# Ledger of designs, part 5: designed miniproteins, single chains, continued (4)

Each design is a single chain, and the fold is of that chain. pLDDT is the mean over its residues in the fold that is shown.

## One batch from the design tools (miniprotein)

Design m12142
Fold by ESMFold2-Fast:
Structure m12142 (fold): chain A 85 residues (1-85)
Amino acid sequence: MPAVEKAVKESGLSEKVKEVLLKVVKEVLSGKEQEIDPENLATVSQADVNKFVSLLPEELQEPVTKKLIEYEIKYSLELMKKWLG
């Protein structure tokens, strides 16, 4: 969506953070799971999320935030499985 692309461009975030956030938005809009790099996801701070989400249309703010939390939990669980195995 042009509005989402403009929000990402104007946010001033790093390219790695932009890639993660754009993939999360694409998954929310398409319903199709996106392959997100866990290393890039680990570079996303709460400040980056807040800045990006504030630039999105209101109807996308909650779904995108929820999806980001789901990915952060998934990444943490995958790391725990590797450390415990």
Scores: mean pLDDT 74

Design m12143
Fold by ESMFold2-Fast:
Formats: structure tokens, sequence, C-alpha cells
Structure m12143 (fold): chain A 90 residues (1-90)
């Protein structure tokens, strides 16, 4: 049931959003760097993880990088085949 799965993902994302609210400003520039430099190369969540390793974010931004990967994995589980992780998160 896609609708029930989506509702569960939304609830998890909401709980995570509360935990990472102080890091929201950190998430935005990291996501923009991924989109600008790596959009053409990121077609799977695994590609996204590799792109984040290449960017090598400073330790203070690593929680934001981990959240981006987590959100992409959850989006992947509820999205249709052929949707890029970045396009789902955008």
Amino acid sequence: DEEAAYAAVEERLRARAEEVEPFVERLKPLFEELYEKHKKDIKTVEDLEEALKEINPPPEDRPAAELIIEMAEWARKVSRDGVSPLDVLA
C-alpha cells in the first residue's frame, strides 16, 4: 500500500525534521552543491552516497549529509521506478 507507506515516511521525516531543525541551513547549501555539481551523475541512492563522499563535507556538516542520504532512501521506497533521488527530494 503506497499510501500507507508514504504516510509512514512522512511521519518519520517529520520526527527527523524536529531533530535536525538547527541543521536546516546546513542542509540547503550541501543539497545545492550536490544538485549543481553531481545531478547528471546521481541516478541511484548509491551514486548519491558516493557523491557525498567526494564532496567530503566537514565533520560539522556530516549529520546533514547523513540526513540527505536517509531522506533519499525513504523517498526511493515510495517513488516510482526511474525517478532520480535528487528529483524526488527537489
Scores: mean pLDDT 63

Design m12144
Fold by ESMFold2-Fast:
Structure m12144 (fold): chain A 72 residues (1-72)
Amino acid sequence: MAALEEDLVAASRELAEKILKELEIEFDVSSLSPRDQVRLAFEMAVILAIEEDREKIREKVEKLIEEIRKEQ
C-alpha cells in the first residue's frame, strides 16, 4: 500500500508541475501535503477536460490553489 501511494503521489506531482509550467503559473507543488498534491493534479486534470480557454483554465487553477491553501 505505502509504495503504491508513494508512486501515485510522485506521478501526481510530476503531472501537476507539468500542467503549471504549461500554464506559466509559478507554484511549488512540493509545498503541499502528498494528499493535496494528488488533489491538485486530479482537479487540474478535470479543469483541462472541461475548459478549452487558456485564460479560464488559469483562473480556475489559481482559485483551486488558493482553496487548497485555505484548507491547510
Scores: mean pLDDT 80

Design m12145
Fold by ESMFold2-Fast:
Structure m12145 (fold): chain A 80 residues (1-80)
Amino acid sequence: MVEEAKKKLEELAKEAVRAAASGDFAAAQQYIAQLKEEGKKALEALKDEKDREELKRYSDRIIAGVEAFYALAKAAAEAA
């Protein structure tokens, strides 16, 4: 269950990064929003405290990385 949630978040993160890298910032924002929603939903579905802590740490890290990439890609596009 935790591994399935991590895999889902990883796929959404990869899609967000690909969209931002291609200049499709609207699609990237949609994927980032889905990533945050799926992360929250998965955490609320978990009953085991250790599983919740593991998923929260993973989710926080992956969201931060995607948001940082989005900001840099958008700034680079706006500077061109």
Scores: mean pLDDT 84

Design m12146
Fold by ESMFold2-Fast:
Structure m12146 (fold): chain A 66 residues (1-66)
Amino acid sequence: MAKRQQALVDFALASIRMGDMERGLEYLAQAKKLGYTPTPDELREMARLAKAQGDEELAAKFEELA
């Protein structure tokens, strides 16, 4: 039963890496609602990507979750 949660996380990371931050956040939120808990390493990567794109507020939110 983890296939959908895992796919949403993969889509979130891929979307953020490609610069589609809004889409990536939507996938991450859906995965979290389905019971997925991101690892601190995953959250730190998302925070670094957000900072690289100039979104300091979003980066801070990911750091708080890590």
Scores: mean pLDDT 73

Design m12147
Fold by ESMFold2-Fast:
Structure m12147 (fold): chain A 71 residues (1-71)
Amino acid sequence: SLKELKEAKEILLDETASVEEKIKAVETLVKNTTPEQREDIIKLLEYALTIEKDEKLKKAIEEAIEKLKKK
């Protein structure tokens, strides 16, 4: 849903959110992204890769970008 997509975007950019919460947010973005929002979500995920330091989270983001680009 659009609400889940909005909440997931906010969690991903929240500096106080845990790595686990951000990984779940990334999964929610992949699941709920519509074709119309795909390019914007890919750009958001690419931006997150530039600021995130956790390797598990970075891997989850990279996998999400690849999944969205193949659609």
Scores: mean pLDDT 84

Design m12148
Fold by ESMFold2-Fast:
Structure m12148 (fold): chain A 79 residues (1-79)
Amino acid sequence: MDEEIAELRQKIARGEMTREERDRYIDLVAEKEGLTPEQRAAMRAEEDRIWELEEALKNITGSVEEKRRRLQQLRAARA
């Protein structure tokens, strides 16, 4: 479990996560933390927001450093 979560977190950090991997990550974290359905829904909504921003950033001609900084800022807000 922890190893799978760590691998998925690395994929998030690199911007390589698929939708299926995102859903798996949410399920694993919710299971590990014993989250209620309401807490899981809130977590999913947060991940959906991050996902949408990541997809939007793929089409921006900004520097790799700028894109990486914004993604890290969004992920840091979660931690």
Scores: mean pLDDT 70

Design m12149
Fold by ESMFold2-Fast:
Structure m12149 (fold): chain A 87 residues (1-87)
Amino acid sequence: SELEKRALQKLIQAGAGVGLLHIQYSVSKIAGDKEKAEELKKKADEATRKLNQAQRALQQGDYETAERYAEEAWKIAEEGGIKVGLI
């Protein structure tokens, strides 16, 4: 189904973005920017929870909810400084 394909695509994109957000957190922590690292950690944790909700919805066949949570996870990653899609 087209909804399933779209949800999967959004989930893959969001997963990549959240992964990059975790990397930026690690870099900020190593660089000694404690304030930025704490902010990025909070965003990474929040985005990961949204990503998990998207995966749960996908497994239940709720493709519209899966797409919505995946988009929310991506928006949080963008707020954390991830500016480009990986497609």
Scores: mean pLDDT 85

Design m12150
Fold by ESMFold2-Fast:
Parts: C-alpha cells; structure tokens; sequence
Structure m12150 (fold): chain A 59 residues (1-59)
C-alpha cells in the first residue's frame, strides 16, 4: 500500500479503485479512470502522480 501523500500524519493509505466517472488528477490535471484514491481527502491519484509528489518533496 502507498501512504496517502495528502494526509499530514501519513497514517492512511491510498486505495486502488476503479472510477465510474473519470476524476481529475491532483498532480497532472489529467482524467483518470483507474488508480489510487485517498478516502481521507477524497482525491484520486495515478501511481505515477504519487511518485511525482514523493519526488517533489524529496528534491
């Protein structure tokens, strides 16, 4: 499981989920139909978007 990057306590995880309607990625701004979803923040992310967020925080 991937830690939720939008949870400041890093205590929750992203869930793999199919979206019946495309959701707009918080990082890339592109529509996604299957990926990772944050139940805590109600945001959907692709796996690539999560990696970009982690790279941005570390660099």
Amino acid sequence: KIPDPFDPDRSTFLESKYFEEPVISAVSGKPITYGLYSEKTKKALSGEDVLELLQEELS
Scores: mean pLDDT 70

Design m12151
Fold by ESMFold2-Fast:
Structure m12151 (fold): chain A 73 residues (1-73)
Amino acid sequence: KEEEEWKKNIKDYTEKQVKEALERGLPEVAELYKKLGEAILNKDYKTANEYIKQISELTKEENDAAMKASFAA
């Protein structure tokens, strides 16, 4: 039962992050969150950490781009 709750929590979290990324216009980040959820569910924490790093780098670039656009307008 505890493992079922854990899997549900991981799925709920990643689905929420995927939806938020898509709403922000970041489909690549959404795909990375899907892969992150799958890696965590498979207990592949090495691959999960690599996806977290990729998400962090990609969201940093998008945040920098959004800030530049706000100053250019």
Scores: mean pLDDT 75

Design m12152
Fold by ESMFold2-Fast:
Structure m12152 (fold): chain A 86 residues (1-86)
Amino acid sequence: SEKLKALTPAQKRELERFRKLAEEVGLPDEVIEKLINEAIDKSLYYGISVEKALREILAKELGVDPREHTMLELLQKLAEKIKEEK
C-alpha cells in the first residue's frame, strides 16, 4: 500500500500491464505480487525503471541474459519452471 503511493501514474500503469501479462501466462498471484514488490524496491533503490527491474529479477531467477529475451519470454519460462515444481 505505502510503496504504491510512492509510484508515478505511469509506473502504476506499467505494473498493471505487467500484472495482466503475468496472469495471462499463468503465474500464481503470490509470485506476481512478490515480483512486483521486489521490482518496486529495486527500482527505487537503483533509480531504474520498474520494467528494467522486473527483467533483471526474472533473468536472475531463470539464469539467463535479460538482453537476449523479451518480457513475455521471461514470464513464459518462469511459468513453465513453476509448473514443473508443483
Scores: mean pLDDT 80

Design m12153
Fold by ESMFold2-Fast:
Structure m12153 (fold): chain A 62 residues (1-62)
Amino acid sequence: MEGLRLGTELARASPDGRLSREEAARVAEAFGVPVEALMAFDKDGDGYLSRGEAGAAVAALS
């Protein structure tokens, strides 16, 4: 179990670790990427992104 720092970062950014579509769109606008590209990293397609999925998507697109 090596998630101690990652757990702290997630708690700092998002206590629940869930981003709504509106929040994901704001992140997309801040980084200049399309929200559709972020949503492609949503594993379940339920309209919510975990903080880790959003971070991975931004890293892959930037």
Scores: mean pLDDT 64

Design m12154
Fold by ESMFold2-Fast:
Structure m12154 (fold): chain A 95 residues (1-95)
Amino acid sequence: DELEKKIEEYKEEAEKILEEMKEAIKAKDYEKAAELTVEAAKLSQELNELLKKTKDKELRKKLIETEITLSMTVLMGAVEALYNEKLREAIEKAE
């Protein structure tokens, strides 16, 4: 029960971060994009620790799906940073 609620919270947060990342990139808000990239990476690390402790097949599937969402967010930030020095600098400052 408590674990299922925690996993649903992670899913909702990951989906929100991805949506905000899409909006930030579209708006060229590189400071926000850098912040979201760092937050997605941190949440991904927390999810990986939880995944190591989770044995239930259905819960593991939900965690993996959430991890894919977070990985997409981090990749979007990383790709944009290859062509944008301001975003690259902002990511370094946000860490």
Scores: mean pLDDT 82

Design m12155
Fold by ESMFold2-Fast:
Structure m12155 (fold): chain A 99 residues (1-99)
Amino acid sequence: MVTITLSGPSSVKAGSDLTLTATVTSDEPGKYKVSLYKQTKNGEWILVGSSEPIEVGETATFTISNTKAGETYTYRAVATNLETGEKFTGEPLTVKVTE
């Protein structure tokens, strides 16, 4: 089973950079491209970042700047198998921006 896990802090201070990490886990080896999506105010998902190719067990790191106090950001990662084109969607991660 292939799993993509997005990790990060539950909160970040306004004006600080937010670092998110995505990890692909599987019992089979493979190369994956990780895409980071952010939920819009209308509930749609927009692409905000993409990784270089990573192997199973490696991490993709995303840095998000210009965090604003009082906002809540929801992200999810999607891993695409570079050999098969199959996509695996991770659980949403929610980050609150504090003052």
Scores: mean pLDDT 84

Design m12156
Fold by ESMFold2-Fast:
Structure m12156 (fold): chain A 65 residues (1-65)
Amino acid sequence: MEELREEIEELLEKVKNAPTVAEALEYASKIYKLKEKDEEIVEEEVRKAMETASPQQAQILRMVL
């Protein structure tokens, strides 16, 4: 559980710091695949990240939900 949250956090940071939209979408896709392990935890971490994200980043993260 802790390990999954850390992995999600690391990928979320990569989405926020991605130099291109295409790269951000690639990281978002990886986060989406983690929903197979625990959908509730992934959605919880994504929702928390959206609170501090830019409008563009929030739109990309919303695609994971």
Scores: mean pLDDT 80

Design m12157
Fold by ESMFold2-Fast:
Structure m12157 (fold): chain A 96 residues (1-96)
Amino acid sequence: MSEEEFEAEVLLALAEIYNVLMKKSTSDEDVANAARKAADLYLEAARLGSPEIQEEAIKVLRDTRKIVEEKITNPELRAETLAYIDEKLAEVERIR
């Protein structure tokens, strides 16, 4: 395993922690903050990782988007957070 692949796996593990925090959070702000942090970490992992890591990042970003849509009740914060995730998803898709 390359140093970059190891770093990508660590970033995926950290992103999963924020994904769990997002699912357990009850406030809109906490959900939004956790979702944004997870999205940033998934993008970084995708940039350093293999095509398999890139595909996983796309899948989990889509799942994160769905959770944000379901859990955030404030329309402005929901729209802003979804737009942020959509931007990160588009960036991962361009790494090919």
Scores: mean pLDDT 84

Design m12158
Fold by ESMFold2-Fast:
Structure m12158 (fold): chain A 100 residues (1-100)
Amino acid sequence: SMEDLLAELERLVRELVDLVVRRAPPEEFLGVAERFLATVEEIAARASELSPEQRARLLALVDRFDAAMALGQTLFPEIAPWVAELAARLRELVARLEAA
């Protein structure tokens, strides 16, 4: 369901922050970031099913994800190219969501 996808995004953002706080390997952080993007992609494919409230929640979660990625890049400067690629992919997905 859409609620399950949004709940998964909330869980993944919390996991990203936890990984930064406990200084987990950058590969684990990037793996969670990829799962976040895959979940946003599933939502984008079903964008017409989003209520205005769900759309607002999704955009807030995207903002929280961007903040978590910035924290991760600060901890692991070497991941900057992957963070830039993920940010570009996310911007494309958000543009598709806002157009729907």
Scores: mean pLDDT 87

Design m12159
Fold by ESMFold2-Fast:
Formats: C-alpha cells, sequence, structure tokens
Structure m12159 (fold): chain A 92 residues (1-92)
C-alpha cells in the first residue's frame, strides 16, 4: 500500500511540476502538492475499507477527467499514472 501511495504522490508532483514549468511559475509548489496528496491518502486509508475504496475510485475518476482536459501531454500522462495507482490502491 505504501508503494502505491508514494506512486500517486510522485505522479501528482510531476503533473504539478510540468504545469508550473509551462506557466513559468515556481516549481517548488510541486513538492507541496505531492505532500498534501500523501497526507490526504493516509487519511482516506484510515477510514473503513468500503468508504476508503469509494473515495479512492472517486479521486481516480476526477484525475482521469483532468488528464483528458489537460493540454500538456506531460501533465496528462502524470495524471493518468496517478489515477491508475489510485485504482490499484482501491483494489488492495
Amino acid sequence: AEELVERVAEAVRRAAEAYLKKEGLDTSLAEVAGERVRGLLEKILSLPEEEARRLLLELAAVLREEAAAAEDPEVSAALQEAADALEELARS
């Protein structure tokens, strides 16, 4: 489970970094995004199993929608990777 949590956090960090670079913004905010996602996932995983699975799948669906809307292929690919890892975590 911890490996999947780290995979989601790293994928979100990479998506944020790609977006921030494209916009000419400070990429240090990407680290913050990754850490916040890790904290959120730890809280979700502390919930009853059925509720945790539902929330992980809802988050995966949101990230897939954002990936489809992303103009930058690096952002899109990273968000898809995060969604895939969330779906794997929900099956664990």
Scores: mean pLDDT 85

Design m12160
Fold by ESMFold2-Fast:
Structure m12160 (fold): chain A 67 residues (1-67)
Amino acid sequence: PQELLEQARQLLEDARRRAEELNRKADELFKEDEKKGLLMKAYAEGVLHQADMQAQRLIDQAQKLAQ
C-alpha cells in the first residue's frame, strides 16, 4: 500500500513540474503563434488530467490492499 501511495505522490509531482514547464513554453509560444500556444496549453492540461487519473487508480488500489 505505501509504495502505491508513494508512486501516486511522485506521479503527481512529476506531472505538475512537466505541466509548469509546458505552460511556461506555451506562454512564450502564444506571443509568436497563438494556435501553437493554445495547443501546448491543452497538452499541459492533458498531462495533469492523465496523472490525476493514474494517481487516483494507485490510491484506490492501495486502499483495497490495506483492507
Scores: mean pLDDT 83

Design m12161
Fold by ESMFold2-Fast:
Structure m12161 (fold): chain A 57 residues (1-57)
Amino acid sequence: SEELEAARRALEAARAATDRATALSAVGGSKQVLEESTDPEARELAREAIEAAEAAV
């Protein structure tokens, strides 16, 4: 569950970010998790993290 834990941390960091650069940095690994992970919960959290970072723009 390293992928799941990393996805949760990325989502929390993206949501807490007050600027775009910080949000994008927080989700740097999330695209790979979304594409490659076999854990549906990790993929869902990665998707939410990316959306949160994109919303910060």
Scores: mean pLDDT 75

Design m12162
Fold by ESMFold2-Fast:
Structure m12162 (fold): chain A 68 residues (1-68)
Amino acid sequence: SAENEALKAELLAAARELYAARADPNASQEEIDALGRRVQALFDRFAATASAAERAALLDELSRIQEE
C-alpha cells in the first residue's frame, strides 16, 4: 500500500542516519539511541500491516544499506 511504501521510505532513511551516526566517533550516545528508537517505532508501525513479502523486501533493502 502507499502507506506501507511511505513507512518503508522513512524507515530506510532513518536506518541510513542510524548507521552513519554509529560510524561517526563524534556522534553522542543520546543521538544514536534516539535514532534507534525512531527506527524501531517505524518498523513496528510497518510490521503491524505488512505482508511477509513486504517484510522480506524491507530486510533486503536494509541489508544493502548496511553493506554500503
Scores: mean pLDDT 83

Design m12163
Fold by ESMFold2-Fast:
Structure m12163 (fold): chain A 84 residues (1-84)
Amino acid sequence: MAKDVIELENKIQDIVKDVQSGKLSVAQAYQIYKDYLTKMDEALKNNDGMMMTVYMYGSGQLSREIRKKGEQDPQQRQELEKLK
């Protein structure tokens, strides 16, 4: 449990850094964000409060970075709008 939480948090931080550096596009990050929302719902269904919380905060953090990147790049913003 604790190891899985720490590993997931580290993975989310790496993804956030990749979005910030431009190594990961807003479109790619949005697909990961949607996957995290699905995993959050799965954790809730399985009564796994710890994993649900990690995915909830992770998806929130990723959403904020996607928004910042979209505001800085009109092309990235347009691609994000198409994915809604």
Scores: mean pLDDT 79

Design m12164
Fold by ESMFold2-Fast:
Structure m12164 (fold): chain A 84 residues (1-84)
Amino acid sequence: SIKDYVDKSMAEVRALLAEASKSTDPERQAALLAQADAIVTRTVLRVELQSEEEDEAKKKALLDLKSEFEATVVRMKQAMLAEI
């Protein structure tokens, strides 16, 4: 399901951000953050495309899922960078 896809994407982003936070190499941190950003972009686009094919109630639920996913990623990045 799309929810399973978003959950899997979130787990992958979390793992990449955790590796970035443990790295002492700024270039490695930047590369890991770029990989996380690519996953976020692909996940957001997939949810948006799926939302266009659904009725209004399901569309709203998918867009809410997208917004929560994006907000969670922003918060995780801010927390990670503050601890580095």
Scores: mean pLDDT 83

Design m12165
Fold by ESMFold2-Fast:
Structure m12165 (fold): chain A 59 residues (1-59)
Amino acid sequence: NKLYQQRQDTVDQARQAAEELRDGSREEILQRAEEFGKGTTVGGNLARGAALDTWERHS
């Protein structure tokens, strides 16, 4: 199931990103968003979106 695979990937990436973003500065959050966006995977794009949302909340 494609949706199941995408969800698992997103959860794993989101958990790792959340831990790093908590300790990071606003610039580090933006840098992480760029890293996630380098891929073409749905999970990577969703993680980038979450990182950008976190960056906006820090503004």
Scores: mean pLDDT 60

Design m12166
Fold by ESMFold2-Fast:
Structure m12166 (fold): chain A 68 residues (1-68)
Amino acid sequence: SMEDLAQRLVDELEEEVRRAIADGKSREELLQVVIRGANRMVETIDDQDLLDETLQRMGERVAEILAE
């Protein structure tokens, strides 16, 4: 479903952000990872309500990871 795909995009971005941190990537590189992830969500998710929920969930997960 589109909901399952949206959750997968959030999970994949979380893993990519964690990997980039582990690899010692710069703040600029981390920002580019997040921007690319957000762009994939915008391009992929046609439902505006689902897109808004997905972007909010992404932002919350990224903020939690960066606060660790």
Scores: mean pLDDT 86

Design m12167
Fold by ESMFold2-Fast:
Structure m12167 (fold): chain A 60 residues (1-60)
Amino acid sequence: SREERRKRLEEKRKAAVKGQKPLTPEDIIEMLEMLAEETDNPNARKYLQEKIQKIKEKLK
Protein backbone atom coordinates (compact mmCIF):
# COMPACT_ATOMS: atom_id res chain seq x y z
CA SER A 1 0.00 0.00 0.00
CA ARG A 2 1.02 3.65 -0.32
CA GLU A 3 1.08 4.14 3.45
CA GLU A 4 3.43 1.17 3.90
CA ARG A 5 5.78 2.47 1.18
CA ARG A 6 5.71 5.94 2.74
CA LYS A 7 6.63 4.52 6.16
CA ARG A 8 9.49 2.49 4.68
CA LEU A 9 10.85 5.58 2.94
CA GLU A 10 10.58 7.57 6.19
CA GLU A 11 12.54 4.86 8.02
CA LYS A 12 15.20 4.91 5.29
CA ARG A 13 15.41 8.70 5.56
CA LYS A 14 15.77 8.43 9.36
CA ALA A 15 18.56 5.85 8.98
CA ALA A 16 20.34 8.09 6.43
CA VAL A 17 20.17 11.08 8.82
CA LYS A 18 21.77 8.90 11.53
CA GLY A 19 24.48 7.86 9.05
CA GLN A 20 23.42 4.20 9.18
CA LYS A 21 22.53 3.78 5.50
CA PRO A 22 22.57 6.41 2.72
CA LEU A 23 19.51 6.90 0.54
CA THR A 24 19.87 5.51 -2.98
CA PRO A 25 18.81 7.56 -6.02
CA GLU A 26 15.92 5.08 -6.44
CA ASP A 27 14.74 5.76 -2.86
CA ILE A 28 14.86 9.52 -3.53
CA ILE A 29 12.87 9.12 -6.77
CA GLU A 30 10.21 7.04 -4.97
CA MET A 31 9.90 9.65 -2.19
CA LEU A 32 9.54 12.48 -4.72
CA GLU A 33 6.94 10.50 -6.71
CA MET A 34 4.88 9.92 -3.57
CA LEU A 35 5.09 13.62 -2.65
CA ALA A 36 3.99 14.57 -6.18
CA GLU A 37 0.99 12.21 -5.92
CA GLU A 38 -0.01 13.57 -2.48
CA THR A 39 0.35 17.30 -3.21
CA ASP A 40 -2.70 19.41 -4.12
CA ASN A 41 -0.49 22.22 -5.45
CA PRO A 42 0.10 21.92 -9.24
CA ASN A 43 3.24 24.11 -9.05
CA ALA A 44 4.72 21.87 -6.34
CA ARG A 45 3.84 18.76 -8.39
CA LYS A 46 5.59 20.23 -11.46
CA TYR A 47 8.67 21.06 -9.37
CA LEU A 48 8.82 17.51 -7.95
CA GLN A 49 8.42 16.00 -11.44
CA GLU A 50 11.32 18.13 -12.72
CA LYS A 51 13.53 16.90 -9.85
CA ILE A 52 12.58 13.29 -10.62
CA GLN A 53 13.53 13.76 -14.29
CA LYS A 54 16.93 15.24 -13.40
CA ILE A 55 17.74 12.29 -11.10
CA LYS A 56 16.63 9.81 -13.79
CA GLU A 57 18.91 11.55 -16.32
CA LYS A 58 21.88 10.99 -13.99
CA LEU A 59 21.02 7.27 -13.75
CA LYS A 60 21.04 6.81 -17.56
Scores: mean pLDDT 76

Design m12168
Fold by ESMFold2-Fast:
Structure m12168 (fold): chain A 90 residues (1-90)
Amino acid sequence: MAREEAEKEVKEKIKEAFELYRKAIELAKEGREEEALELAEKSIELLSEATLGIGEKLKESNLSKEEREKILEEGKKKAVEELAKKLEEE
């Protein structure tokens, strides 16, 4: 359960960060640079939570370093796969 929850949390935070970053790029193209920077900063914060925050929670669960790295990588992989599919579908 904890592993599946961690993978899901990593995936969702990375997906949310990507959507915020895409919106930031759109705003920057419109000349709304202050709003674009704010969304870009929020995107970076979510990525930090997905990598560092969840990594700390996993350390408390007596998982090996290899298992923790696997959970983070699987979450990232799933996020990338879902985002790639969304981009192909438009």
Scores: mean pLDDT 75

Design m12169
Fold by ESMFold2-Fast:
Structure m12169 (fold): chain A 71 residues (1-71)
Amino acid sequence: SEIKELEEELDRLMEELQRLGTLAAGSGLVSAAVYRVVARIYLRRGKEEEALEALRRGIEVARKAIAEVEA
C-alpha cells in the first residue's frame, strides 16, 4: 500500500540521518520521528488520509535535513 511504501521511505531517511551523526541531522531525525508517531496514531484511529499527510511531511523534513548536512 502507499502507506507502507511511505513508512519504509521515512524509515530509510531516518536511518540515514542517524548514520550522519551530526547535531543538525539529529534535529531532523527527531522531527521525522514525531511525524512517524503522529502517522501511527492516525492509522490506529482509521484516519488514512491524515496518516499519509503526516508521513509525507516527515519525509520532506528528513530530506531537507539530509540535504542541509550534505551541503
Scores: mean pLDDT 85

Design m12170
Fold by ESMFold2-Fast:
Structure m12170 (fold): chain A 77 residues (1-77)
Amino acid sequence: MTLDLSGTPEEAERLLARVQEQLDAGNTDALPLERFVLPTSEDENVEGVSIIGTAPVTSPEGERKRELARRLARRLA
């Protein structure tokens, strides 16, 4: 599974919110997740879920989104 956080901050937040909503509902069929991809230096793999994004690591917004993605990845595992 892959979480792609590339794009605008608003797009990343909408994606994370939608994934969280579906997980809370127990509905995995509607998750906007792709298959596993080979990790790059910008990717993180948590419990078999690849997280991809171009959000700046040094920005507070980028770190917040990456932390949310890690939490979602742990829940998906």
Scores: mean pLDDT 52

Design m12171
Fold by ESMFold2-Fast:
Structure m12171 (fold): chain A 66 residues (1-66)
Amino acid sequence: MSPVEKLNELGREIRKLVEEHPSEELEKLAEETERAVVRAYLTQGPEAAVEVAEKGLKELKKLTEE
């Protein structure tokens, strides 16, 4: 799977979590993750963006799974 394809998949997973578990805390973390992903993509490229997105998704899942 290409880094760009992986990034698109991770973005979809983050969006799904927010839609299924609406809360201010989760929305804020998702927004912070998206901003960090965009910064990594622009400054370091798609592979760095994937790593940031994966870390963010893990933190978001931790909040939803308790």
Scores: mean pLDDT 80

Design m12172
Fold by ESMFold2-Fast:
Structure m12172 (fold): chain A 70 residues (1-70)
Amino acid sequence: MGLERDLERIREELPALVDQLEADFKAGKVTPEQALVRAIALMVLAGSAGDEETVKRARELADKAYEALK
């Protein structure tokens, strides 16, 4: 089924997407607002794919981006 194949691909790709977003945020390539929204989206996708470790990493990135908004 398409959804199962999509979830499998998402599970494989999500760690790299979180790594890239963290690198882009540290390099100033994305704003704190962009980093926060994208980290939340990645957290939701990782949760849907059952990747608890990637949820945790995306959550930590979202928290850092939120602190940068203060």
Scores: mean pLDDT 80

Design m12173
Fold by ESMFold2-Fast:
Structure m12173 (fold): chain A 71 residues (1-71)
Amino acid sequence: DWVVEYLKEHTRLPDSVITAIVRAVPRERLERIPEALLDELAAAVNALEDPEEQARVLAHFLFTGELPPAP
């Protein structure tokens, strides 16, 4: 799953957390994510210091397609 590999390479989240979140998302949704939005997602996740907040932002994006609001 290239989305999992991308997130492992480009975010600071643990592999187990990334895998757990991505596995909860339907594959059809993962296949529809534009690669350019994954760059924005990785930047948004990496801007956060708290791993729980990072996981929450990742999960929200993968289920809704919405990036976190601008600060």
Scores: mean pLDDT 75

Design m12174
Fold by ESMFold2-Fast:
Structure m12174 (fold): chain A 80 residues (1-80)
Amino acid sequence: SKEEKLKELLKRLDEFKKRLLEKFENDPEAVKKIEELFEETKKKLEEVFANAKSDEELAKEVAKVIEEFNDRLEEVIKEY
């Protein structure tokens, strides 16, 4: 179901967040930026799953959110 797909995606993000926070555990500013980015991304995904009118729209909007997440994460990582 749509709800199960969202839960699985959020679970994978949480696992990725945990690994990333372990790598930057000695940098409080990096940790804060990473946590904020993941929180914003989760909120955007929840909104997309709630509002998408078709499976095609859902897939497109999820891909867009993930692409924006990857771009922003790269910028954060470059600073450290």
Scores: mean pLDDT 85

Design m12175
Fold by ESMFold2-Fast:
Formats: C-alpha cells, structure tokens, sequence
Structure m12175 (fold): chain A 85 residues (1-85)
C-alpha cells in the first residue's frame, strides 16, 4: 500500500537526518533505512508525493523537509525520463 511505504520513508528520513546529518541525507540512505529500493523512493516521491509533502511541512524539521525537496526535484526529472523510455 502506498501510504505504508510513504510512512516508512518519512520515518527513515528522520532517522537518517539524526544519524548522518542533513548533508549526508540521500535517496539511497533513506531507502536503506526504510527497507525499500531506491526505485520505490523515486516512484513515491516523483509520482505520488502530495501526502509526503504535507507531512514534511507539518511534522518534520524544516531542514529535513528542505533536503528532501532538493532530492525530489532531481528525482522527478529522472522518473519522467524513465517513464518515457
């Protein structure tokens, strides 16, 4: 289910920011902590990110939300390319 995976990713993002800091926050690190593939993060963040964005603004430290936004912008371009094939 999409919501359960998004929830795992949110939890992983918070954990990664605490463990390695914002500069070390990457899609790969978040995916590893969440127990999903980087491709799953790409799909959820690039293809269906509305709930994640809302949660980040409301309940995640501002710096973590900012880092994820930057990563998401890069991911969206990669995801669009992969869908076009």
Amino acid sequence: MREERRRRIREAARAVSTEVGLDGMTVAAIAERAGVSPATVLELYGGSTESLKAWLRASTPREVAEALRRIGDEIDEELEKRRKE
Scores: mean pLDDT 64

Design m12176
Fold by ESMFold2-Fast:
Structure m12176 (fold): chain A 107 residues (1-107)
Amino acid sequence: ALPERTLKITNATIEKDGHTINLKEVSSTTGRAGEDVTVTVEGTDPVTGEKVTLTLTWSGDGGFRGAKLTDYESGKVIEAATPAAFQEALAKEGIKVSFDLEAPMPP
């Protein structure tokens, strides 16, 4: 059996309309190579009071699988299967996402 791995996201922020939304991890899964590892971070927009959710998916061997941003104030959902496509979609909406990814470390 392949070892299970967990990914952690820290220092996650969204920059939108000239202000910053701080995000915190609300859920994460573990997975082996070939399984999806999903991390969900969530924040509240200090200007609108509405929720923003960012979900990032990797394979258990570290390959990126997808990203989804849900902005509950605008009703916008931005989803892409590659980092480049996700960044392009975010830029079209005037949104910038930043985070630190902690890769799975050996025991």
Scores: mean pLDDT 75

Design m12177
Fold by ESMFold2-Fast:
Structure m12177 (fold): chain A 79 residues (1-79)
Amino acid sequence: GLELVATLGPFEVYRLDTPEKALYLLVDKETGKLLGTAVVPRDTPEEEAIRRAIEDGLERAEKGLISEEQREALEKVLA
């Protein structure tokens, strides 16, 4: 099942395990919008997987796929 693993300011990070991989979903709590994802081996440390999901979110921001407010909040979480 989908499990809440972290809350990072206005964002929530969910984990979904498959037999082969772990999927991490970075979600905006207010809108429910998916901001970033990471697909990692199931034994990847949670902090590393969350970092990869945030990096995916920042890449999506560069492409204009998320709002400027969401981009600034992601940058603040990494600082």
Scores: mean pLDDT 82

